Designed miniproteins, single chains, continued (3). Designs and how they scored, part 96

Each design is a single chain, and the fold is of that chain. pLDDT is the mean over its residues in the fold that is shown.

## One batch from the design tools (miniprotein)

Design m11550
Fold by ESMFold2-Fast:
Structure m11550 (fold): chain A 73 residues (1-73)
Amino acid sequence: ELLKRKREEAQKHFDEGVKLANEGKYEEAIKHFEKAIKLDPNNIDAYMLLASIYEKLGEKEKAIEVFKKAREI
């Protein structure tokens, strides 16, 4: 039951992050993807989108670290 609630909350943060990223609100999108990952560390899509935003912001080292974490899932 608690795991289901955490997964549902993670999905809401992921969905909000996607909406914010599509609006160009990258800093807000990052916060939502980070929260989605904390609640569901196996969400590969959240890592991939977070890494792509870091690439768009020129934060290459942060993007590489996120890609590494995604590959370990």
Scores: mean pLDDT 82

Design m11551
Fold by ESMFold2-Fast:
Structure m11551 (fold): chain A 56 residues (1-56)
Amino acid sequence: MAPLSEEQKLTVVRIANKGVEEGASAEEVEKRLLEAGIPEEVARRVAANVETHLSL
């Protein structure tokens, strides 16, 4: 498990928040994270968390 840089962490937060705000699926959030250069394992975990904790 490699730690993310501060820049990567901010990218994750931005993409996850934007995905939730737009009602994007976990798969869409994962795809956006992968396109931003986030590691696949991290992207999948974040997408799963977004699906569980969608913006209410």
Scores: mean pLDDT 73

Design m11552
Fold by ESMFold2-Fast:
Structure m11552 (fold): chain A 57 residues (1-57)
Amino acid sequence: DLEEAKEEMDKRIEEMLKKGKEEGIETARALAKQFEDAGDEELAKYAREKAKELEEE
């Protein structure tokens, strides 16, 4: 389920953000690359958008 995958991604990013902002951003970027390599463009775009949001905060 795409929605469940997005929730799991958000949870993982949030957990890493507790260690630091840069750790959260790096995790979001790593997830984006992982999904892009897997051919899941929708999840890759979602992860890239999350990384950009974190960079602005």
Scores: mean pLDDT 80

Design m11553
Fold by ESMFold2-Fast:
Structure m11553 (fold): chain A 79 residues (1-79)
Amino acid sequence: SREKVIELLRKALEAVEKGDFDKAISLLQEAVDEAIKNGDRKAATAASLALGGVESAYQAGDKEGMVETLRRALEEAEK
C-alpha cells in the first residue's frame, strides 16, 4: 500500500538521522519494491528518486543531502 511505502520512507529518514546509512538504503529498496508490487507509479517514482538521491549523497558524505532527499520524497508520496 502507499501507506506502507510512506512508513518505509519515514523509517529510512530515521535511520539516516541515527547514522545507519546501510539500513536507510535497505529500507528505500523495500519502499521501491513495495510501490512496484502495488502498481503505484507515483510512490514508485518518489521512492526510486529517493533511493538514487540518498545513494549519491552517501557516496559524497552528505548526510544533510540524504535528509533533504527523504523529506522531499515524503512530501511527494503524501500528496
Scores: mean pLDDT 84

Design m11554
Fold by ESMFold2-Fast:
Structure m11554 (fold): chain A 68 residues (1-68)
Amino acid sequence: SAERQAMIDEVLKETRKFQEEIQKKVDAGEITEDEGLLELSRKALEIYVEVARKHGLPNYAEGELAAV
């Protein structure tokens, strides 16, 4: 499960980086807290889809992304 662990680590790393960026926008008054949560939710799903694609794993989340 080295492939699975690498995928999880990459998703977590990218999500944390984006969460920090969203917090900076909220702190700067560019977006509201609620708008930030919506952006983070959508971006986290996009990151998961991209990482899954890179690792050649089934991309079930592709349908979920289309629904968001």
Scores: mean pLDDT 73

Design m11555
Fold by ESMFold2-Fast:
Structure m11555 (fold): chain A 60 residues (1-60)
Amino acid sequence: MEEEKRKEIEEELERFSIELVEEALKKARELGNEEAIKVAEELLERLREGAGASAPGLRL
């Protein structure tokens, strides 16, 4: 079974998504768009925490 390749692809896709959101966040900060900043920060947090689990954990 080639689980190694699958894991590498998933990791690259996750990194790519994180980079895109980070770029959007930087641009939103430059423009002063508070809503875009908040959305991008929330997405980044979910991507970093939620790669395997759906639960946020700390904010209820």
Scores: mean pLDDT 67

Design m11556
Fold by ESMFold2-Fast:
Structure m11556 (fold): chain A 118 residues (1-118)
Amino acid sequence: SLTLTESGGGTFEEGGSVTLTSTFSGALSFVFQVSWWRQKPGEEKRFVASIDLLTGETSYAEDVKGRVTISYDAAAGTTTLNMSDLKKEDTATYYSQAVLLTVPAQVVWGEGVQLTVV
């Protein structure tokens, strides 16, 4: 019923910036947390950033802290990940995730968007 669709990927220059956007479709009533994760070839998905919709509190992985900002726009139904000072190591597939306040809690993943830094 809820789907997440990422956009804003592509090929970008090292030292540049990018905004990745996830667009929500369907019921938002139970979403209490949104996060961004990334997966490099041969690795597991790793946490990048989160925002708690109930408190507005954000959290960032230590390796990206200071270079990324997560935001949520309830009116637009979007979450964005803004990344600055792009490094070649930022090359990965980026996934958005929503956590629903159901019993048990439910997790919805987007399909992912590719970011390549050259």
Scores: mean pLDDT 86

Design m11557
Fold by ESMFold2-Fast:
Structure m11557 (fold): chain A 59 residues (1-59)
Amino acid sequence: MIEESIEEAKRLAEEGRLEEALELLKKAQDLANIMHDEKSREEAEKLREEVEKKIEEKE
């Protein structure tokens, strides 16, 4: 589930739906934290940073 959410967020980001991707990544990080899945949490955090940079580039 967490990995699927990260993959979906990546796809949303590629489609330019950056805010939706960001929200999904925040949910994935929250779920990974609850499940104590450090690897998925770090993956979601890295992708979230990339999405945030893309949003800034559109400014």
Scores: mean pLDDT 78

Design m11558
Fold by ESMFold2-Fast:
Structure m11558 (fold): chain A 57 residues (1-57)
Amino acid sequence: SPYEEKLKEQMKKNAKAFAEELAKKRGGTPEAKALAQEIADGIYEAMLRMREYVEKL
């Protein structure tokens, strides 16, 4: 749905912002950026699962 697409785009944007802030504090490590992306993907998946769960209640 359009909502799912927008949510994923927003999560990716937030992950980039989060990674940039971490990079500033730690001298721009690629690991911090990779971790931020992994976290964003996990949050997105959890949000989709939660929505499906709520719709069953």
Scores: mean pLDDT 71

Design m11559
Fold by ESMFold2-Fast:
Structure m11559 (fold): chain A 46 residues (1-46)
Amino acid sequence: MKAVELARKNAESAKKLGNPRMARFYEDLAKAAEEGAKKLGIKEEL
C-alpha cells in the first residue's frame, strides 16, 4: 500500500475514533509527501 494512502487511511480512522491529534498528524504526513512529490515531480500539469 502506498505510504501517502496509508497515512490518509490512518487519519480517517483517527477521526472516526475521536482522536483529532492523530488525525492531524497523519494528514500532515500525507500532505507533506504529496507536496514533495508535486514539487519534485511532473504531475502538477497533468
Scores: mean pLDDT 70

Design m11560
Fold by ESMFold2-Fast:
Structure m11560 (fold): chain A 68 residues (1-68)
Amino acid sequence: DAKEKLEEIKEEVNKDPRFEAELVGDDKLIITSKGDVTSLIGLALRLIGDHPEFEVKIEGDTIIVTAK
């Protein structure tokens, strides 16, 4: 179930050319910025608001979304 939601987020994020999303295993999504850390922060805040069931972390130019 968490995997299905992460796959939906991955598909949505990959529609934006500023980002690349990759699913790792069944419980983790890694989102990488292609150049703009500010846009990455905006996306992370949106994900926190929309998906409180996931843990969202920013590490450099990457967002890590993990099932709780």
Scores: mean pLDDT 79

Design m11561
Fold by ESMFold2-Fast:
Structure m11561 (fold): chain A 120 residues (1-120)
Amino acid sequence: SVLDRLAAGDYEGAIAEYDKLLAQDPNNAAAWFNKGLAYYKLGDYEKAIEYFEKAIELDEKEGDKLGLAQSLANLAEAYYKLEDYEKAREYAEKALELDPNNGKAKEILEEAEKKLKEKE
């Protein structure tokens, strides 16, 4: 399964399976999100951002507040990896507005604020 591929570190294989799923259902927010995660694991943060933004668009349209918070937290982490600490902070704050208990968003917000303070 695609989840077995992700667990095994077969990120390219997982992407190929998500591409098949998305060809059948382009409104599958979870598939866009997981495709973003696979690119993130491959170190392709720009592609990860593209696919997380697609998941955000769909989650917002569907009113999935928890899915939206998760996608925003991962978007923030991808921006942090690109050293765009301003955007990392912005999206982590947005994720926490939707889900105050989002551990990833809390972590990325703290690390981004630390980097912004050290850079000035």
Scores: mean pLDDT 88

Design m11562
Fold by ESMFold2-Fast:
Structure m11562 (fold): chain A 73 residues (1-73)
Amino acid sequence: SAEEAAAKAIEYAKKAAEAAAQGDLETARVYGKKSKEALDKALAEGSEELAKEAEDQVNKYGNEAVRNAALAG
C-alpha cells in the first residue's frame, strides 16, 4: 500500500543516515536508493497529505545522511 511504501521510504532514509554516520557510504547509497524508490511509490499511490509527510521525513534523514557522509569522508 501507499502507507507501507511511505513507512519504508522513511525507514530506508534513517538506515542510510545511520550507515553514513558509520562511514559505510556504500550501504548508505543502497538505502538512499531504496528510500527514493519507496517514496516514488508512495507519491504515485498515496494522498497529498501522506506524500508531504513522507517527503518531509525522507528529506530530513536525507540531509542527515549527506552531512554524515561529508563528516566521514
Scores: mean pLDDT 80

Design m11563
Fold by ESMFold2-Fast:
Formats: C-alpha cells, sequence, structure tokens
Structure m11563 (fold): chain A 92 residues (1-92)
C-alpha cells in the first residue's frame, strides 16, 4: 500500500537525520551510512512496489548496522536496530 511506502520514507528520513547528528558526535566516517540511506530513499521514489522498496531499505540498514558495530558505535547500532524493527513491522 502507499501507506507502507510513506512510513518507510519517513523512518529513513528520521534515521538519516539522527545518523547525521551522531556522526558529528562520534567523529567517524558517516559517508557510507548516510550515502546508502540516501540511495535507499531515492530508490523508494522510483519504485511503485512498496514491498520491493521496504526490502531494499532493510538490506541497506542491516549492512549499515554491521558497519556501525565494527566501528564500536553502540548508539548508532541502537538507532539502526530500532529502524529495522519498525520497518519489519511494516512488512507484515
Amino acid sequence: SMEKVEKTKELLQELAERLDERAREAGYDRTLILAEAGLTLMLMGVFIDPENALKLALKSLRKQREWAREQGDEETVALLEEAIERLEELEK
């Protein structure tokens, strides 16, 4: 449904803003996390199928979460896990 697309878009926009704030505080390279989040948002603008857009968002966020774990950024990991859980609820 269109509602799933809009909720996914809103969650990714929220996450992108929160990650930008945390990257400034953490002092690590935020480029990979934010660039992939931005790409996922752009892809949602092209796809009509909300299931495909949602799956791409989940894949991207899970990859970013693993990268954040490698950096030892527990706060960013928590933000990404929250976003993943919220998006997984939309997939039901």
Scores: mean pLDDT 68

Design m11564
Fold by ESMFold2-Fast:
Structure m11564 (fold): chain A 68 residues (1-68)
Amino acid sequence: MVGEARRLYYQGKYEEAIKLALETAKENPDTVTGALAYTVAGLAYHALGKDEEAEKYYKLAEESFKKS
């Protein structure tokens, strides 16, 4: 769930947050829930210094919002 992925992110468990966020996004394609999940993945990648991956998932979040 997006809420649990966000909680993991705020606890500094970035890799766990990414894994759960991407699972949530996969289960909720082209929805607001999926877009929020991609946003959490992007934030966690950015926190890990992986800016290229962060930008990729921010783009996927924007696309999911537009299709929801």
Scores: mean pLDDT 83

Design m11565
Fold by ESMFold2-Fast:
Structure m11565 (fold): chain A 89 residues (1-89)
Amino acid sequence: AEADFRAAMDALAAAVEKHYSPEDAERIRELGDKILEALRKGDLQTAANLSTALALYAVGLFIETGSEEIAKAARDFLKASNALAEEVA
């Protein structure tokens, strides 16, 4: 599931870079790395809080851009994040 998490994070970052900005794509990658680190440590509360923050951020980007690609990538990322959290629980 870590590989699926990384693939989903990269897809979300790529969609954000394409439809919004490279700076926001980098923030997505940084936040994704922090979520992954929290999950690796078994810190499910921090991982959940950061995943929620990323989801809200992605919703904001979708509202600004109207990009269904960003919306889909965000949903795929949350699914991958939840799957990885279940593996470490």
Scores: mean pLDDT 81

Design m11566
Fold by ESMFold2-Fast:
Structure m11566 (fold): chain A 64 residues (1-64)
Amino acid sequence: SAELEAGIAAARRLGTLSPAQLEALLARTPSLPEVVRRNMLAEARRHGSLSGEAVVAALEALMR
């Protein structure tokens, strides 16, 4: 989907996402399962950031 492709491109561009940046990115991907969104945000908040590569991997898994 165009939303997933845009999310992947943004995550690759940022390289590292703060919880706020990740929340904004995931808000633009309404097709994302809520459990996946919550888990990614929880991980980013726990560590202060989430790698763009981890975000890309999670979004690409939804395209399989």
Scores: mean pLDDT 80

Design m11567
Fold by ESMFold2-Fast:
Structure m11567 (fold): chain A 69 residues (1-69)
Amino acid sequence: SMEEDFEKLEQALKEAGKEEALEILKESEKLLKEIAEAIENKDEKKYEELVKKIGELTKELYKENKHRI
C-alpha cells in the first residue's frame, strides 16, 4: 500500500542521510493519512479540501522547478 511504501522510503532516506527529503516525505505521509481518514469517515467535503491542498502544493513545487526543466 502507499502507506507501507512511504514508511519504507522514509527509512531508506533516513539511512541515506537525506534529511530534507525525509521531512518532505513525512509531511506528505501525514497529509495522505488525513485524506484516508476523510474517506473512511465518508467526509466528502473534507476530502475535496485536502485534495485541493495537495494540488496547490504540487503547483507551487512545479513552478519552483520550472527553470530546471
Scores: mean pLDDT 69

Design m11568
Fold by ESMFold2-Fast:
Structure m11568 (fold): chain A 70 residues (1-70)
Amino acid sequence: NPYLEKAEEYFELAEEYYKKAQETTDPEEREKLLKLSAKYLKKARDLLLNGPLTDEQIQRFFLRLQKTTL
């Protein structure tokens, strides 16, 4: 499902920026990285909610991501 694959890409980008935000000591850079993380989370959510995906497919997507983050 191309919408799920694209949502996964956006979520991975969001996680990457969130991790970078946690590692930075610069408060301005941290805020910028957190905003980027939020932006990509919103893009992933928009694909999941406005795409032709069922609630079950959305739940399965989040469960799969939970397993990859340990």
Scores: mean pLDDT 72

Design m11569
Fold by ESMFold2-Fast:
Formats: C-alpha cells, sequence, structure tokens
Structure m11569 (fold): chain A 80 residues (1-80)
C-alpha cells in the first residue's frame, strides 16, 4: 500500500541519516518512532492527498525532525 511504501522509505532515510551522523541506537529509535507517527498522522488527517503531496510533506517534516534530533544529541553529549 501507499502508506507502507512511504513508511518504509521515510524510515530508511531516517536510519541512514542517523547512522551517517553517528547517533546512538536510542536516538535513532526515537527518530524512527517520530517518523512513523508523522506518516500515521498524515494519512489520518489528509487521506485525500496524492502520493506526491504526502511525500513532499513527509520529506519537509523529516528535515524538521533532523534539526530537533541534532539538538537532542548535543544535549545528551553534554550530560555524558
Amino acid sequence: SMKEELTRRMVEKARKWAEENNFSEELTKKLVEKVKKAVDRLFETNPDYSKEEKEEILEKQLESLKDMMEVLAAVEKEKA
């Protein structure tokens, strides 16, 4: 289904980015959970949106999540 394809693609992008930025397994898990929730929410609130429209929104949301996760990683490093 469209939802399964977009979920897999977004999760794969998120995991790859986290790996490339040396995120902990815990931070990577938190990012993946946030991405999955974003996909679920988009399909519930905007079911009539096209695949292209949903993908564009999810990619922009992933960029925002990346910024947030970098801040969390910096805070975690300071506490270690």
Scores: mean pLDDT 85

Design m11570
Fold by ESMFold2-Fast:
Structure m11570 (fold): chain A 84 residues (1-84)
Amino acid sequence: SEEAAEAYKRAIELDPSDAEAWSQLGKVLLGLNREEEAVKAFKRAIELKPEDAELHQYLKNISESYDSFKPIAEPLYLESKELA
């Protein structure tokens, strides 16, 4: 919901380094069909927590449905290319 997106944006204003808040904001924005803003939120979450396996798996799953997420799932995409 829009209210949930506003709540996570507020959390980020208080702590911009909260990778979990950025990740949750991305999920809420995606649910609202705000795909471009969701991509930016997830990119920030990855920058803050690059070793988050759960976030990488989630991004891999959604990148199959949303072309705009393929570049931010790039670590998994690069591993797939290396196998080819």
Scores: mean pLDDT 71

Design m11571
Fold by ESMFold2-Fast:
Structure m11571 (fold): chain A 72 residues (1-72)
Amino acid sequence: KADYEKGLELYKKGDYYEAAEYFEKAIEKDPNNAKAYAYLGKALEKVGDLEKAKEYYEKALALDPNYEEAKK
C-alpha cells in the first residue's frame, strides 16, 4: 500500500520512471491490485513504453472488469 501511494505521489510530480518502480513494488506485494497495474501502464505510456503499457492495462482489466467503464 505504501509503495502504491508513493508511486501516485511521484506520478503527480511527473517522475514517471520512479513512479513505475514503486507501482511494480506494489504489484509484487499485492498482485491483485488492479489500480497499481493501471497506473503502471499510465506511467509507462508517459515514458513512451507503449508495448509494456498495453500489457499492464490488459492485466488491470482482467483483475477489475468494471475498470473499463470507470476509465476517462
Scores: mean pLDDT 77

Design m11572
Fold by ESMFold2-Fast:
Structure m11572 (fold): chain A 61 residues (1-61)
Amino acid sequence: LPSREERLQRIAREVERKREEYIKKEKVDLSNPEQRAKLDAWLREEAARIAAEVEAEAAAA
């Protein structure tokens, strides 16, 4: 079973990957505070979803 630290690292890696994908797809200008706020809001929702999926996977293993 993956440790709590391993699960947190996996979540962090997946969130970072999603952040990169969103920036490229939406062409986010990080110098624009409104666009950065929209990115942050979207990432909060994605992070919660990814965390739930990782925890469900760990519970099933």
Scores: mean pLDDT 79

Design m11573
Fold by ESMFold2-Fast:
Structure m11573 (fold): chain A 82 residues (1-82)
Amino acid sequence: KEELEERLKKAAEAVKEGFEAAEKGDIETAVKYLEEARENLKEFPEAAKLLEEAREAIKQGDIEKAYKLAKEAMHAALTAIS
């Protein structure tokens, strides 16, 4: 559906912006973008859960773990609409 594809696109952009902020050390902005991504994927429980875990990893400074979790979330959502 166009709505789900648009939400996935919005989530992907938010994830990208979040990690760009995290790489600059702006953890507050990174957390906000990951929450935006989670909100856009709230209809996908597995993806939303993985994004919540990624948000917690960013708060703990574990950017590598957060990136892995966010990628898994995006794959789960993409698979669900494909």
Scores: mean pLDDT 81

Design m11574
Fold by ESMFold2-Fast:
Structure m11574 (fold): chain A 69 residues (1-69)
Amino acid sequence: MSETQLKVLNYLLSLPDGTRVTAAEIAEALGLSQSTVSRALKELEKEGLVVSSVGESGKTLYEVSPELR
């Protein structure tokens, strides 16, 4: 994985189980651009390490794959 993918994954793993966050929230927490985080999240989702869903506002929410917890 890239360093960015690893940082994003480790951040998500540090959150309480069942926590879902937007790419913007991850970007702000890690001091990265939203585009950088979104790219890393797409690769992590492709690898089956992260899952996405659509929140009430139509924003995409991300969480760690159930298989990693």
Scores: mean pLDDT 80

Design m11575
Fold by ESMFold2-Fast:
Structure m11575 (fold): chain A 60 residues (1-60)
Amino acid sequence: SKEELAERLKEYALSKGLSPEEAEEIAQEVRDADNLGEALAAAAERMGVSTSDLVYYVLS
């Protein structure tokens, strides 16, 4: 679900040293996204990771 994905991304963002505010912004962007691919790419850019690494994390 989008909510589960958003929560996982928030956890990952926090683990990468992003602030709680930035992590929540990423989670909210995913919840509101019509295009999950674009939302994941944007989240990866903000976290300083590759989109492939992010996708691997959320699919595991």
Scores: mean pLDDT 81

Design m11576
Fold by ESMFold2-Fast:
Parts: C-alpha cells; structure tokens; sequence
Structure m11576 (fold): chain A 70 residues (1-70)
C-alpha cells in the first residue's frame, strides 16, 4: 500500500517538482511505517512545494487509495 501511495504521489507531482524534490518525496514516503502516515507525509510535501489545487488533488487521491484498501 505504501508503494501505491508513492507511485500515485510521484505521478501527480512529477510535472511540478524537480528531480531532487521527487527524490526527497520518495525518501519521506518510504521513511513512514504506515500507509496513512505515508499519505499524510506526501500531502504535506505537496502543500509545501506545489500550488494549492495540485496539493488538494494529491490529498484527495491518496485518501481514496487508503479508503479503498480499508
């Protein structure tokens, strides 16, 4: 599930982030122990680095992935 969160976050953020930022995003996601923590970390990273509309989309998509898995 953490892998699915990482894949979704990277796909949504790839057009908006540098190569270095995408590497930092992956490291932050995989440092987390739970899928919810990974999703929250990715959403926070998006909020720091991309426009609000993109960050909101990332948050919604990651929440959908977690909700579907539960």
Amino acid sequence: LIEEIAEAAVRLLEPHLSEEQLEALRERIFAQKTALEAANAAAAFAAEHVPPEVADEVTRKLREIIAKAL
Scores: mean pLDDT 80

Design m11577
Fold by ESMFold2-Fast:
Structure m11577 (fold): chain A 60 residues (1-60)
Amino acid sequence: MEEHLRKMMEALGKGDLETAREHLAKAAKEAGIDIELPENPTPESLEAAVRKLQEALAAK
């Protein structure tokens, strides 16, 4: 999970939104958290999804 979050952050920094979305989806799946991912990702929507994942992980 942590490796996918790291790669997602790297992809976001490069503006590679599709790669960031894929790694976020894998991180959520490995964590057992179902989050809604946009079909057409934006930096804002991916950042919001990351926050939701982090909050859900903190609640465990």
Scores: mean pLDDT 76

Design m11578
Fold by ESMFold2-Fast:
Order: sequence, then C-alpha cells, then structure tokens
Structure m11578 (fold): chain A 69 residues (1-69)
Amino acid sequence: MEKKIKELEEQIKREEEELKRAMERLRELVEKGASLEEILRAIGEVLREIGEIIEAELQLKKLKEELEK
C-alpha cells in the first residue's frame, strides 16, 4: 500500500509538470495571436491534464482511506 501511495504521489508530480507545460503552450498561442481553434484545442489539452491529476488524487485518497481501515 505505502509503495502504491508513493508511486501515485510521484505520478501526480509528473502530471503537474505536464499541466504546467500545457499551460505554457496555451499562453504562447494566445500571445502569438493563434486562431481560436488552436487556442480551444490547447484549452482542451489543459482540461485533460487537470482531469488526469484529479483521477490520480482520487485514487490516492482511496488508498489512504484503505490504510486507515
């Protein structure tokens, strides 16, 4: 259980770096004056990364609850 918790915490940290990268790409597109379609696509990527972080956080919460019971 502890090993899986640490692995999920490291995964979340990596996902947060990917989110930061996706947000930097979105910012570059906005500053560059990219098309609305390109900007919306980049927003979709940011939302996808946020979803992955939320899913991993929920899995981490469940594992921590299992350890307490």
Scores: mean pLDDT 82

Design m11579
Fold by ESMFold2-Fast:
Structure m11579 (fold): chain A 74 residues (1-74)
Amino acid sequence: APPPPLTPLQRRIIAELTLGPKTAKELAERLGVSQSTVSANLKELEELGLVTRDKNGYYSIDGAGLAAHLRAQA
């Protein structure tokens, strides 16, 4: 089965990350939600292969995973 559709908050997180890599704290400040809420959603997006985290705590779009997700939902 294709991956489940993203929640509105998860879509907003992806949109922010297309502007550049960000930490969970930066995303929380930009989205106006708690860091714990952002971290939980980032973990789900990482498990779906849509984002990756570097050693410095920055999250970025996984281009291959996102492309696969978009193809599965086309």
Scores: mean pLDDT 78

Design m11580
Fold by ESMFold2-Fast:
Structure m11580 (fold): chain A 53 residues (1-53)
Amino acid sequence: MDSLLTIGRRLLEETDLSVRDIAYALGFPSQATFSREFTRRYGISPREYRSLF
């Protein structure tokens, strides 16, 4: 399965793009949708994930 969430995780690690900009770049309808799906997949929010790395 090609996961847009995997690409989003890499963008959080490799770029200074905001969570909102990453969400829209990946085609999510909102930052909230992206954050909810990311949290379901990885157990933490994208914002929390970025703060760890």
Scores: mean pLDDT 80

Design m11581
Fold by ESMFold2-Fast:
Structure m11581 (fold): chain A 95 residues (1-95)
Amino acid sequence: SLAEELEKKGYTPEELLDKAIEAVKQGRFAEAERLFKLAIDKYIEEGKVNEAIAASLIYVGELLEYQRDLERKIKELSPEEAAKLVAEHQANLAA
């Protein structure tokens, strides 16, 4: 997996968080969750509990912004286009 490859390459928790946020913005939620969990585990291992909390708040904020953007787009679409967007979002969550 990408998370395992990034762990082996010695990425910092900050770099892993940045990659998790990029994955959220691209709708790659399963990848984002793996990268985020790896970042939090590294922060905790390094004794950086406050940084882990801050990273968690940033990550949740990005997820909420994605949801709000998606909700805004759905309201402006036809029922058929909205159904397609919802199906694509569900596929991204399942990946």
Scores: mean pLDDT 82

Design m11582
Fold by ESMFold2-Fast:
Structure m11582 (fold): chain A 96 residues (1-96)
Amino acid sequence: EKLSPEELELEVEIGLLRMEVAVLRTAAKTLYEKGLLSEEEYKEIEEELRKAEEHLRKAEEALRKGDFEKAREHLEKAREYIRKAKEILDEALKKK
């Protein structure tokens, strides 16, 4: 069978989450360089984004194997780590 609509949707979602990770990493770096994030806050954001990227990689692998349940599981974990990175960023900025 050709690429199914479900496979296409998962591919698109993985791509969108990868873009969100890239945007957050750039924002965190810029804010750190401007002194609006401490080194600890910046490292925590980077760690959460690294975990998100790991799960996005695993989602891609699962999708290649046709394991849509596993792909969705890893996408949910990636979203959780992205959310944690955003929370650290928001809380850091709220202190200023």
Scores: mean pLDDT 86

Design m11583
Fold by ESMFold2-Fast:
Structure m11583 (fold): chain A 87 residues (1-87)
Amino acid sequence: SRELLLRAIALVLRAIGLILEAKKLLETSTDPEALKLAKKALELAKKALELAREALREEDEERAEALLAEAERLLDEAEALLKKAKK
């Protein structure tokens, strides 16, 4: 589905953005708690990127939708951790 393809591309771009944000925090923060949260966010965003890329190659729409749903969940968790790290 073209709709699933566009959703996968959007999640890939979102994951890349969160990876870059997490890396920036890891380079600039001196707070041990913020660094811990940023590391976890980076791992979640990287996993989401892998799942979104798998969805781009998946021919079964139900499997592609499941991969995209899990990728979105991981990105939502990563974003929440990064917001907490910035406080």
Scores: mean pLDDT 89

Design m11584
Fold by ESMFold2-Fast:
Structure m11584 (fold): chain A 70 residues (1-70)
Amino acid sequence: SMVLELIRKALALLYEGMKLKEQGDTKAAIAKFQEAKKLLEEALKASTDPEVQKLLQEGLRTVEELIAEV
């Protein structure tokens, strides 16, 4: 599934971003979070399941909060 592949890649980028943030590299962390956000937006556009769309919208909100807090 394209949607599942996009979500999996976004989660990997979020993990990388969290590691960079822990290391004090806030600029690199923001870049990873922004890349993850773009993939989640693509997953949302590709999804036709209302439940999956709702979860992706909640995930996007969380990623935007992560970016704002860095």
Scores: mean pLDDT 87

Design m11585
Fold by ESMFold2-Fast:
Structure m11585 (fold): chain A 83 residues (1-83)
Amino acid sequence: MSEEELRAEVEAAMLMIQAAVAKKVAEKAETVEELEEEREILRRALEEAERLLREHPSPEAEEAVRYIREALEEVEKLVEKAK
């Protein structure tokens, strides 16, 4: 693999870690503002993962997009319940 492809795989893994942390923080959130902050973090992570998948398609990038999308959906449901 090229160095660029390896860097993209590492970036995908880091985005998944960021999403996992944001989801865990959202599960413990006590206010709507805290939930909205984690939702915004996940939305940006999804945008970056989708960019990676377009520029450097890999199974890792596909998994990152899928995982982050699922995490975002779960946090969005928490925001809706908190309203």
Scores: mean pLDDT 83

Design m11586
Fold by ESMFold2-Fast:
Structure m11586 (fold): chain A 74 residues (1-74)
Amino acid sequence: SSAQQQVEDSLLALGQKAGGPAVPQTPEQRQHNLELGRKKVAEMAGIGREAAAREAGLPPAEAEARGARVKAAV
């Protein structure tokens, strides 16, 4: 499916930028890039949620907790 392909392509690109091989030559290298990409997406989602909570006027500890919950859910 196009949606699955877009998600995988985005994860592979993020994994490459996070230090994975530029052209995965094995299934294991591809899996490594996907895992690095998923970790980066989770980190970014948590940061974005914390930032949004801080902008909404929530205390730092509450904003941090909301970011951590989103990161854990990804």
Scores: mean pLDDT 81

Design m11587
Fold by ESMFold2-Fast:
Structure m11587 (fold): chain A 74 residues (1-74)
Amino acid sequence: SNLAESERRAAQLMLAIEESGVLPLTPEARAMAERGRQLRENGEVDPSLDGHTVRVDRATPTGSRHVGSFTIQK
């Protein structure tokens, strides 16, 4: 299902953000990162995301500010 796929990808992305240390995580985002870790341990991660570099931008009143980047790992 599209929802389950989106949730798995979101969890994998949150885990990657946590491991990168680029942004501090909210309690909700930390719960998603923990789910991502469980999916990795079970071999249920989306392999298409492995090795991709993600740019992180912060919204500001004058546009977007680049905060950092991280690479998604399997």
Scores: mean pLDDT 69

